# Designs tried in a protein design run: designed miniproteins, single chains, continued (4). Part 62

Each design is a single chain, and the fold is of that chain. pLDDT is the mean over its residues in the fold that is shown.

## One batch from the design tools (miniprotein)

Design m14277
Fold by ESMFold2-Fast:
Structure m14277 (fold): chain A 62 residues (1-62)
Amino acid sequence: MSAFIWAQLGNDYFDAGDYEGAENAYKQALELKPDYAAAHNELAKALEALGREDEAAEVRQQ
């Protein structure tokens, strides 16, 4: 998949409340496109929803 398709899949998981699925999909998007700011922001939100605040803060600094 392209990075934007992985990010869209992540958005679908996030909207469904599957934050772990969203995390995995956004990470796949970032492996293909590391400078994908939208995917970084959405990954941080998914990590916050999972209670992983320190990891969310690290992602936002990238």
Scores: mean pLDDT 81

Design m14278
Fold by ESMFold2-Fast:
Structure m14278 (fold): chain A 71 residues (1-71)
Amino acid sequence: MEEVIKKLEELKKKEDYEGAAKLVAEFLVEELGVSPEEAERLAKAVATALQSGVSARDALKWAVEEALKLK
């Protein structure tokens, strides 16, 4: 989690929202076993939140909580 949050904050500072979405999608698939389709959906929402000024920690926490509702 902490390493992903640090990378996500770096991408946010660079305004690399496509890279941020890719990082989150890969994390959700690899660590939480989320389907690629659902991971991409959640990752796009995280990228939008980051662009709107939400912290990487809060955006990622939301995505993890949403992912845990998926079976």
Scores: mean pLDDT 82

Design m14279
Fold by ESMFold2-Fast:
Structure m14279 (fold): chain A 71 residues (1-71)
Amino acid sequence: SSMIEELIKKLAEALVNGDMETAKKLAEELLSLGLSKEEIEKRVAEYLVKQGYSSETINRAMARLGEILGL
């Protein structure tokens, strides 16, 4: 849904910026909407790749997401 896509975008950008407080709130909201941790991780990674972020930036953002999700 467009709402989920917007939340994924906001989460991905918060992770890139190191805004862990905002990222945690957005991840919790996505979980409350019924997304699995694995689906959130997949969608964030796909978004960052599509937007053309470097491998270094993507790896750092995904590590931050893993910390929030307990992966």
Scores: mean pLDDT 89

Design m14280
Fold by ESMFold2-Fast:
Structure m14280 (fold): chain A 61 residues (1-61)
Amino acid sequence: HMKEQVKESLKKKIDFLEELKARDDAGRAQVRLTPEEQAAYDEYRKLLDKNIESLKKKIEE
């Protein structure tokens, strides 16, 4: 188990990234993307989701 202070820092980072994700999703919904832009967004979203999951796993340890 990691120290309490480290866990709190990770929680704040997760909250920030989840808020960023929600904001990006809202922006995406307002515009039509080209196939290239859609592919770039999908890759970005995939990496963002993996980063959030990685941080959540660290808190659970």
Scores: mean pLDDT 78

Design m14281
Fold by ESMFold2-Fast:
Order: structure tokens, then sequence, then C-alpha cells
Structure m14281 (fold): chain A 55 residues (1-55)
């Protein structure tokens, strides 16, 4: 079953984990980049869910 909702929840959890890691290693440029990418992907996924939910 395709579930954009499950994907959204997994991305949110990964973002939370990356934020916690970044708090301990604020100089980790790779973690910061990964966080930015995941936040971008989350926005796209949430946008698609919203479009499907409204119709």
Amino acid sequence: MKSLEELRERIKKEIEELKEKLKENPDDEKLRLELEILEGILLIVEGVIKLLEER
C-alpha cells in the first residue's frame, strides 16, 4: 500500500534524529545539509498529501 503519510512520519522522525545529532555536533556540515534536504522533501510530500486530501 502506498502511504505518503507513512513516508511523511518516517521523514519527520529522521529530521528529529538529525536535529538531536546536530545539537551535539553543530559543526557537522553534512548533518546540516541532510537536514535541509529532508525538510525540502517533507514539504513536497506534505504538499502532495494536501492536494490528495482536498479531492
Scores: mean pLDDT 79

Design m14282
Fold by ESMFold2-Fast:
Structure m14282 (fold): chain A 55 residues (1-55)
Amino acid sequence: SSEKIKEMKEEARKLLKTKSISEVEKELMEKYGVSKKTAEAIIGEVLAEEALAEA
């Protein structure tokens, strides 16, 4: 469970460098079988972490 979330976050972080939020949501849903709500939550966390890391 926690390791799968970590994998999804790493995937989202890489994909967000070249793809839109909606494209990354679709890829997470297709690859990991998660709901749109779960994909949105993961993307939101990754975006917050990346914003902090850029500083």
Scores: mean pLDDT 81

Design m14283
Fold by ESMFold2-Fast:
Structure m14283 (fold): chain A 80 residues (1-80)
Amino acid sequence: DEEIEKEIAELEQKLSEATSPEEKAEIYYQLGNRYRMLGRVDEAINAYKEALKEDPNFEEARKNLVFLLKATGRDDEADE
C-alpha cells in the first residue's frame, strides 16, 4: 500500500524533527500502527518498543506490542 508507505515516510521525517520523549513516543506508536497495517511485523514490534522506551506508561503501545508478540509466536519475548 503506497499510501501507507508515504505516511511512514512522513512520520520518519517528523521523528527526525522531534525533540521531546512525548513527541517521539507518539510518532513511534503511529509508525508501529502503519507497519502493522502493511504486515511488516518486525518493524511494528520495534516501533512499539521504541514508543515504550520514550513513554513506559504508553498503555496502547504496550497492548499492541503484546498482541503482536503473541500473534507471531514470540511469547518468550513478552516475558523478557
Scores: mean pLDDT 82

Design m14284
Fold by ESMFold2-Fast:
Structure m14284 (fold): chain A 90 residues (1-90)
Amino acid sequence: MLAEKAKELFREAAEALKAGDEETALELEEKAAELARQIEDEKERLEVMAEALAAGAEVARALAERTGNPEYAEAAETLAAQAEKARAAA
């Protein structure tokens, strides 16, 4: 249940990115990660968290391309690395 809801927020964040709603996308990513933390099964939590972090990396990368702000590029790399670590730990 919680894993399903976290994945739905992850998808909504990706759609917000496509709409150019950067702030909403980041908020949805944060909510997805918060729900993932509440999942009792560590493996499921890590899988959902990895997907949420990967979506966050894509959002940050798109923002870096649109704005030219290097802080978003750095955030994208950090989130992508965290997503890979979470997926490997699952």
Scores: mean pLDDT 77

Design m14285
Fold by ESMFold2-Fast:
Structure m14285 (fold): chain A 68 residues (1-68)
Amino acid sequence: MNYEELVKKYEEEIKKDPKNAQAWLNLGKAYRELGKLQEAAVWYGKAILLDPDNEEARKLLEEVLAEM
């Protein structure tokens, strides 16, 4: 799996629809796999802001903050 290509894919999805909480969540996952934990936390936070009931985003934010 190429996480750099996934970052580009999700950045393009966000450009088309910046309210797509799932795209922000997926971007955060890709950054986490690249070892960019601070950036992953920021993108998970954006996903939660757009969809506060997203349990996956909340759990992933807690996990990445524990890794920092």
Scores: mean pLDDT 83

Design m14287
Fold by ESMFold2-Fast:
Structure m14287 (fold): chain A 80 residues (1-80)
Amino acid sequence: MLSVEEIARGLVDMILAGASPDELAEWVRRLAEEHGWSGETLARLFELAGEAAARVAAGVPRDEVLAWLTRELERVLAEE
C-alpha cells in the first residue's frame, strides 16, 4: 500500500518526532505483516531504521537521510 518513498518518509518523520526504538520496531513489524515480507527483509528494515536514527542524531539533513533510505529500501524490497 505505501510506496518506498512513503515508507522512508514515515520512518524519518517518526525518528524526528522522537519515536522510541520500540515504536519504530512496531511500525516496521506492522508493515512487514501487511505486505507478507520475509523475516530477512524485516531484519534488514530494522537495521535501516537504526542507521536512519543514527544519521538523524549525527545531524545529517532530513532530505539526505530520506534520499539514502529510499535507495536502500528500494534495494531491500526488490529482493522480495
Scores: mean pLDDT 83

Design m14288
Fold by ESMFold2-Fast:
Structure m14288 (fold): chain A 82 residues (1-82)
Amino acid sequence: MEEEGRELAKKGAEAFEAEDYDTAAKYYEKAAELYEKAAEEGKGLLELARVYYALAQVYEKQGDTEKAEEYKEKAKEYEKKA
């Protein structure tokens, strides 16, 4: 689960570097889902926070300010819990 999340986050980062923000969002969202399941067991909290920060950056690049702020706040919450 956590290993798969890390691989998906890496693919998201590669897409973000290529400025393919739609693909980056897709991979980071999948990574977030896996880390959210791990977070229910108290695991992967810092990894989840990092993926939420990455999603905030992706949505900012896409002009979706509302989603960018939402994910930035979620990232801060999980970073504080880690």
Scores: mean pLDDT 82

Design m14289
Fold by ESMFold2-Fast:
Structure m14289 (fold): chain A 62 residues (1-62)
Amino acid sequence: MQRVRDNVEGARERLREGDYEGAARDAENALRLDPQNEEARRILSEALEKLGQHQQAQQAAQ
């Protein structure tokens, strides 16, 4: 479906730009439309991993 492809592409672009929260949101939207979409699941996992690493770095700096 076009909506799924648009969300997957948006998520990929946001990952490239370092917008991990936006990437996770777009990937989650794609998975709501197509729960078996492997690309969206991969992007979501990567975005969440990056968010976890980012939060840990901020806490360590404090």
Scores: mean pLDDT 75

Design m14290
Fold by ESMFold2-Fast:
Structure m14290 (fold): chain A 61 residues (1-61)
Amino acid sequence: SAAEEQRLKEIAERERELLENRDVRGAVQLQQELARELGLEMSLDPETQQQRLNELLQQLE
């Protein structure tokens, strides 16, 4: 729906701002919320979260 598309765009923009401010944990959390809203099945266990966080930190270095 149009509302869902708008919501996804808003989430993507917030993710960009969080990454720009080096709030990597906030960005990971937002990505998890986005996946949940899209009904995507993802592994959200702590080990997977740490791996994603490490990848984002590597990109920001």
Scores: mean pLDDT 63

Design m14291
Fold by ESMFold2-Fast:
Structure m14291 (fold): chain A 97 residues (1-97)
Amino acid sequence: GSRVRALLERAREEIEKAEEALKEGKLEEALEHLEEALDLVEEALKIASPEELPEIEELLRRLLELARKILKATKDKELLDKASALILKVIGLLLEL
């Protein structure tokens, strides 16, 4: 519906901000944008129709790929722990689709 579309569009914008932050080496900022995007995708998933699930899966897979890039790029324990937690949460949601 229109509410799902609005949430997924906002999630896509946050993912794009994360991609730009990653290009600039701003790993903490990138992770914060991915966390916001995940919250928006989770909210959309609660109210999504079956026809909207493919777009949700696409965004979850993009979140997974970007979080994995942060995990590989960082040496900071706090960022490693947060990126790992985000990855596990995304995998859990993908398994429920």
Scores: mean pLDDT 90

Design m14292
Fold by ESMFold2-Fast:
Structure m14292 (fold): chain A 100 residues (1-100)
Amino acid sequence: MERVEELLRRLEEAEPEILAAAPEERREEVRELLEEARRHLEEAKEALREGKYVEAAKHLDEAGRALERVHELTGDERARELALEAGVEAGLLYMIAGLQ
């Protein structure tokens, strides 16, 4: 939960700079991908509050996938780092779910 909240805060802080780094013709696509990632992180946070670890992990995977695409379009290292951290957290939640 704390890590998902940290990912949300870091994404919100990085978003203006990631958008500024985007090529003009790709800026709308990047904006939509950032919004998709933010929605999935919020849904992961809700799922964690309800103890739904597999659901939370799936949302973290989707957020990471959107952020990987942002990195591909912009070259922004913060998007790559956020994607990797989302993937790590998803993996940990899948393991926790398997121990239920």
Scores: mean pLDDT 87

Design m14293
Fold by ESMFold2-Fast:
Structure m14293 (fold): chain A 56 residues (1-56)
Amino acid sequence: SMMEQQNQISQLGAQAYQQAIQDVRKQDPSASDDELQKAGVQAAKQAIDDYEQQLK
């Protein structure tokens, strides 16, 4: 259903965001908040785009 897809998209985006921040922090413990946000946003967008393409 549409609601299930929306919930999945939200969860995937949040998980990708958190994972990207953790990965960047592990590789560069001195990474700035700006760098972490950019990495998180990019990862979340990519995960959502990948999921939506699979629905086609």
Scores: mean pLDDT 80

Design m14294
Fold by ESMFold2-Fast:
Structure m14294 (fold): chain A 62 residues (1-62)
Amino acid sequence: MKLPAEELARRLASVPGVDGALFTRLLQAFGLENLPNATVEQLQTVPGVDAALARAIHEALS
């Protein structure tokens, strides 16, 4: 599924623990198109993302 960049940024900004630096790291790891399709396990490979934060990000983007 393709989310508009503004909607993706808005959803991520609603997640506690996601700041601008982490948002940049997520985009570098997955890219704008693939980030909404990333699994909880894949999100946990990003520095600063633990299991709880990965689930919160996945829920916000799904």
Scores: mean pLDDT 77

Design m14295
Fold by ESMFold2-Fast:
Structure m14295 (fold): chain A 81 residues (1-81)
Amino acid sequence: SFEDALAAVAARASPEQRAALEAAWARYQAHKGSLSPEQQAQAEELLERMALAVYLSAQTGRDMTDTLRAAEARLDALLAA
């Protein structure tokens, strides 16, 4: 599940990256019922991009901060609409 994958990624992430992923997931869950199926798919893809950015950062040492922040900002905008 995404939750299991997020937990596995979070275990190897910095505290800041873990907090960002957990906050994004919690916010998505809170808003999920008010989203269209298309908006839910978009939100889930953005959450997957955030998780992947954290995973790649942890595994390769590559700086994925800009990618993570861009996905976070798009998710926040989607959920605020």
Scores: mean pLDDT 80

Design m14296
Fold by ESMFold2-Fast:
Structure m14296 (fold): chain A 83 residues (1-83)
Amino acid sequence: MPAAASYLASDDLDDVVKGVELVAKALETGEEISPEEAVALWKENEANVSKVLSKDPEVLRKQASLLTAAAIVGIGNELDKEL
């Protein structure tokens, strides 16, 4: 997802929020990104995602179930090395 990666790497926190929403939506449809790729994008841009959580926690809470699922899947994959 080049668009989501570009948004997540942005110096504008609003663009980072858009990137997070794009990843969450792609995970919901299951067509554009695997859970492993979503976790990789999350880890690569963890600092920006954390800043967005601090700025607008309610925006991310709306996508929290999908993002939490992606994070749990990725953490589970890293811990169990299979999912």
Scores: mean pLDDT 64

Design m14297
Fold by ESMFold2-Fast:
Structure m14297 (fold): chain A 75 residues (1-75)
Amino acid sequence: MTEEELKKNREKVEEIVKKYSTPEEVEEFKEVLKKYDEIKEALKNKDFEKARKLSKELEEYIEKLAEEEKKREEE
């Protein structure tokens, strides 16, 4: 995952959380931000294997949030 992809995914997650945030979702969002920092550190250290693993976990979380947003839009 590139730095641009990380930024794009972060913005999407932030938008979803702002629209439908509960206290529980805010806590999960903090965990996502922590993973972003870990991925950024891994990329800075050229640990691409660790960055890929963390990115995959982050993508799964974003997919779950997007699915929830879709349900909200359908009302």
Scores: mean pLDDT 70

Design m14298
Fold by ESMFold2-Fast:
Parts: C-alpha cells; structure tokens; sequence
Structure m14298 (fold): chain A 80 residues (1-80)
C-alpha cells in the first residue's frame, strides 16, 4: 500500500530527526505522519505520530502541549 509505505517512511524520518536532536524536522515529519495516518484510518500510526509529537514538544520545553499529545496517543492505544 503506497500510503502505508509513506507513513512508515515519515515515522522513521521523524524518529531519526528526534535522535539527531533536529526537533524542527522531527515535528514536520511527525505532523505529516499524523495527517497521513488519519487519512488512511491507521490508529496505530496516529498513536505513534502523536507520541513523537509529544516527545518533540517535551524536548522544546512545551510541557503542556507534550502532555496533550501523550494523552491523545494513550487514548488511541487503549482502544486497539
């Protein structure tokens, strides 16, 4: 599936950018991944992308935003 492969690629790139401490790129890739996961109905992908956005927000000192992302990811994972 073309969109599923793109989602996997975006999640991988977001994770690599986060590991490299490139928080701007990590956010961009994670936001694209979230949008794509929502479009294709991939709940697991949505949760993974939200988790990455939470980690990025936390590293940027945006703790309230990070908490919101983690909460949304946890809610989705609880229903899988």
Amino acid sequence: MEKRKKLEELLRKAHEALAAKDYEKAREYAEEALKLAEEIGDKEGEALALGLLGLVAEKEGRFEEAEEYFKKAEEILAEL
Scores: mean pLDDT 85

Design m14299
Fold by ESMFold2-Fast:
Structure m14299 (fold): chain A 66 residues (1-66)
Amino acid sequence: EEAERQAERYVEGTLGGLAAAGKSMDRETVRRNLAEGFEKVAEVAEKEGDKQTAEHYRRLAEALRR
């Protein structure tokens, strides 16, 4: 699925960045934090009338919660 693939790319990027900084974090914690962040982005986009961006980030947040 498109959103699932993109969500996993964000998770891998975040985990890679943490590893490069000498840190580690549970994958599920990373997914949860990203989902919360994307929900906030979607809320702001919807308020600004950018429905396409809002729907995109909502799909990413939903994929991250699976």
Scores: mean pLDDT 80

Design m14300
Fold by ESMFold2-Fast:
Structure m14300 (fold): chain A 66 residues (1-66)
Amino acid sequence: MSRVAALESAARLFISLGDYERAIELALKIEELGATETARELLRRVARAAREAGDEEAARRAEELA
């Protein structure tokens, strides 16, 4: 499995656990590896999930980075 695929799986897991800060950190690592589209898609997912959970700070941060 590629490093990007492993980080994407981990980021999706952290989104499901409500750990939006770690999901954002993993998305930024994916972007550093050159997978910009994957990183932006994950950041949009974080923003939606965080907003639904009432974490407006995490949602705003994810939207700014996407």
Scores: mean pLDDT 84

Design m14301
Fold by ESMFold2-Fast:
Structure m14301 (fold): chain A 75 residues (1-75)
Amino acid sequence: MPKVGDKALFLSTDGGAVGGTISEIVSEDEVVIEATTASGALAHLKPGDLVTVRILSYKVIGDTTLISGRVVEVR
């Protein structure tokens, strides 16, 4: 399970990626990432944006949680 404060790399199933830190755990399958970097279809996101993502799968590699899923909301 991802944890608050973990470094995250989110890969969208619709394309694009967001790098940042997990700021909130909404549920077992939904987290909020505070964006620091974004690319591809998500490159319009700004540093500090709070990106709510639905988790389809995740993998912990070292200090980073790799998350595959979908963007639900940007705050």
Scores: mean pLDDT 84

Design m14302
Fold by ESMFold2-Fast:
Structure m14302 (fold): chain A 77 residues (1-77)
Amino acid sequence: EEKFKELVEKYRKKIIEEIRKELEEALKIIKDEELRKKIEEALKIEDEEEFLKKVSELLRINPEFVYKEAEKKAKEE
């Protein structure tokens, strides 16, 4: 059980890092000023849970999506 939690946390961090990179790349091409400001605000959030909440608001997705994705990857190990 403890090793499974470690794997989930490892994959969760990787997914969050990938989301951060995708948002940084999106900022280079997005011309909507309001959307750009929201993405920049999200990228300044260091707390993973707060970051995911802000990203879920921007993308209109469930904030648990990243955790579920990390669980799936951890189960495949």
Scores: mean pLDDT 72

Design m14303
Fold by ESMFold2-Fast:
Structure m14303 (fold): chain A 57 residues (1-57)
Amino acid sequence: GKEELIAAAEKGIAAAREALAAGDVSLQRTAAGMALKSAEEAGDEKLAEEARRLYDA
C-alpha cells in the first residue's frame, strides 16, 4: 500500500545518502532512482524531491 511505498522510498533515500558519503556514485543513483519511483507512486512530493536531489548529486 501507500505506507509500504513511503517506507521503501525512505529506505532508498537512506541507502543513497550512505552511498553518497562513501563516494559510490553507482549505488547512490540506483538507490535514489528506486526511492524516487516509490515516492512518486506514493504521491509524496517531499520524498520525491529529496530522492531527485540525491540522484542529481
Scores: mean pLDDT 86

Design m14304
Fold by ESMFold2-Fast:
Structure m14304 (fold): chain A 114 residues (1-114)
Amino acid sequence: MTRREVVTHVVTAADDPEIRAAGERVARAMAEAARRNLDRPPEEVEAAAIEAGRRVAAELGYEVLFAGDAAAPAIQEALRSGELEFAVLVSVVEVADGATRTTANVVLGIRRRP
């Protein structure tokens, strides 16, 4: 049997409970959008997750500066420099016969709006 799971991870530049809570809310919205689109092509799953993340970030007073893959050097550099408050990573993993593969992967780099 083939099973698809959505995995999320939040990375914060500082250990701030308010920033972490915002990151978790963005991650939750992205994961819910991904789950609704699991039967779609990976590009559509990623686009839906990005759209949901952008909307919730905006509602919380944040803006998305970067959207890309989880290994994007720009996001890591921006987190280290303090240009980003947090990053949210969302992956869709297929599990079949004890093997796993990532079929969709997206990361958002997020800062407070001025």
Scores: mean pLDDT 80

Design m14305
Fold by ESMFold2-Fast:
Structure m14305 (fold): chain A 89 residues (1-89)
Amino acid sequence: MDERRRLAESLVGKIIEAEITLNGKTVKRKFEVVGVFGDDMLLLREIDESKKLYLALLVDEKHFVIVGLADENGKLVSAEGKILKVEDK
């Protein structure tokens, strides 16, 4: 489990470009990794006008899951992320 934590910590302060799949749609998004919670939870800030914050579970070096999203009815949903590129800020 220390290995996953090392991966998460290595991403802090970096920009990731990812394909996000939600509701059957795939979009490319950029995020700044602003922090880590526990061993594998990333705090992501979207690089756009909204500057929205997301919690994401790091699965491996190329995959994460955005958690804690709510639909229009307040039901919790998740979005799959595939990391395409990691850049220094």
Scores: mean pLDDT 77

Design m14306
Fold by ESMFold2-Fast:
Structure m14306 (fold): chain A 86 residues (1-86)
Amino acid sequence: DPNDAKEWREKGLEYFNQGKYLEAARYALKALELDPDDEEAYKLFANSVSMLDPEERASLLPAVEALAAKYPDNTRIQALLALVKA
């Protein structure tokens, strides 16, 4: 179900376990787009981003900015900008 945040997060975790951290981060962002309060998706994104080089992290910035614009009052989602800009 493409509208199920849990399915996106679980597929993202499969990518993470394969060492595919950029794919894992993208799937975690999709889960957060559907459910911005999914704590496991937030953890998956944070852990995935920590494994990326600066160029790969920069490639996520447009998607994170779009998510932050969608949820302007969600402090946890706003914190994702700091993770990617670090």
Scores: mean pLDDT 86

Design m14307
Fold by ESMFold2-Fast:
Structure m14307 (fold): chain A 68 residues (1-68)
Amino acid sequence: STENLKKARDAINKDDAIAEAASKAAAEYVKPEKVDEALDILGELAAKKPPKTPEEAAKLVKEAAEKA
């Protein structure tokens, strides 16, 4: 949902290191044609457990990409 996406973006953008790790993981793991699906899944995952570290952010993005 749009609300989950907003929560994911807010959580990821709150810390520069977390935002950088998420951006790098997205570039590495998310296929261009799967961006929308991966973002929806990322929103759901981040809503349940917001990432607290760069490593958690990268893992959430990778998991979302794998499920997309």
Scores: mean pLDDT 73

Design m14308
Fold by ESMFold2-Fast:
Structure m14308 (fold): chain A 92 residues (1-92)
Amino acid sequence: SELDEWIDGQVKALKERLETLPIEEAVELIKQALDYLKGTDDPKLKRGILEAIEEYLKKHKNPEIVKILEDFLKTTTDPEVKAMIEEILKKY
């Protein structure tokens, strides 16, 4: 669908932007992406945002990002988002 293509484009853009930014700015973009995730009901977009963050964390292993995900996990009410973040955090 057109929406699915748009979501795929947004997730790809997020992944590319994270890799081009200095670490401090990438951390701030991750915080902004998580705040955006709180406002969306689209499960594909939620998964895409978390996948982009996981890929960045896997490459850079920044402990500040781990802490951001742990803090987000404590405040989120979405059970699917909780499960995805818990799965990411098991590896770190």
Scores: mean pLDDT 85

Design m14309
Fold by ESMFold2-Fast:
Structure m14309 (fold): chain A 108 residues (1-108)
Amino acid sequence: MEVEVRGRKVLKKGDLVSVLIELEGATYEQAVEAARLVKERLEKHPEFENVSATAEVRDGVGRVAVSAITKKDIPAEKFADLVYEIAREAAEELGLKVKRVTVVTPPP
C-alpha cells in the first residue's frame, strides 16, 4: 500500500488537483460506489470545490479518478493524507484494500 505525490509540494488556491485511487479486487459496481463515497466525503470539506469522481476496472483493479479545485493554500502531503484516509474508509466499507493513492499537483 503506497501514497505518492507528484508535482508541487504546496497546492495554491485555485489549483486543480487530481487523484488516482487503486482498489485491489474491486468489481465495477464497487469501484463506482467507492467513487461516490470519496466524492461525497471530499465535498464536505470547505477547502475544495468542483469535486468530480469517475470509476473504471482494469486488470482486476478498481480505479477511482478524482479531481478538485482547492479554495486555499494546502501542503500537498496534508491533502494526500486526507485523501488516503477517505479512500481507506470507503474501501473498508466495501470490504476492499487500497493498493495505491497517487496525488498529482500542478508542475513545480
Scores: mean pLDDT 83

Design m14310
Fold by ESMFold2-Fast:
Structure m14310 (fold): chain A 71 residues (1-71)
Amino acid sequence: MDEELLKEAEEKFKKGVEAYNAGNYEEAIKYFEEAVRLYNSIENPSPKAAARAAAAGVLLAGARFEKELKE
């Protein structure tokens, strides 16, 4: 189960990366927060899903930092 959660989390992660690369840090923050939430909702995540959740958390912190610098 949770194939839909994994698919949605992957989509949010990709959207977050796209927003981050475009310099849209506020949008990136929202997508990465959603990705982290969705990955953490998976009861038995694969190592790949767990790694993606960790990566999303790191990128979320980076996006927040960049947003503060841009303000």
Scores: mean pLDDT 80

Design m14311
Fold by ESMFold2-Fast:
Structure m14311 (fold): chain A 59 residues (1-59)
Amino acid sequence: MTEEQKEKAKELLYKLVEENGGRITAEEANAELKKKLGVTLTPEEAERLAVEGVIERET
């Protein structure tokens, strides 16, 4: 992803996390990112966002 797409993805994921009671899985995040922004997370990008607290890291 470009840096601009990463920023938009983070904003969207923060909103989705809030709407889902503070948690969202990488699978749910990827589905919404594909639908709204046309991007998907690689496993490495998903791990990075989990470290940043945007996506649920612990299953």
Scores: mean pLDDT 68

Design m14312
Fold by ESMFold2-Fast:
Structure m14312 (fold): chain A 90 residues (1-90)
Amino acid sequence: SAVRAEARELLEETIRRLEEALKKGDVDGAIRAVSELLAKLNVLAIRHQDPFLRRASLAAAEILMELVKNRDKETVEEAIERLKRLLEEA
């Protein structure tokens, strides 16, 4: 599916941005990356009746909330692991 390929590219790009943010200790950069992912996944989920896209949007929202709440490197590492698991399902 073209939409699944687009979702996969968004996840891969966000994982790269989070890995860079983690290396630099840039928690605000990590928050921005996940916020942008959530916005883009929400647009795809609204346009397409795909259960994966809805689940991906929910996961991104939960990750964003934890990053904003904790603002630490450990939460960025957990975000990377969660997005990698989501990518395997894409």
Scores: mean pLDDT 89

Design m14313
Fold by ESMFold2-Fast:
Structure m14313 (fold): chain A 57 residues (1-57)
Amino acid sequence: SAAVEQAFALAAEGARAARAGDYDTAIAHYEQALSLLPGSALLRANLARARALKEAA
């Protein structure tokens, strides 16, 4: 489905930002992805991790 494809494209951008240490951008992309797939435990976990890493920085 288009929503699943778009959500994982956004999650890939979030992962790229997180790897670069840009946690604000990572959080924004994961929040957008989760808005498309609210039931995704994977996206929820990625968002939580990005928030935790931002707090630790």
Scores: mean pLDDT 88

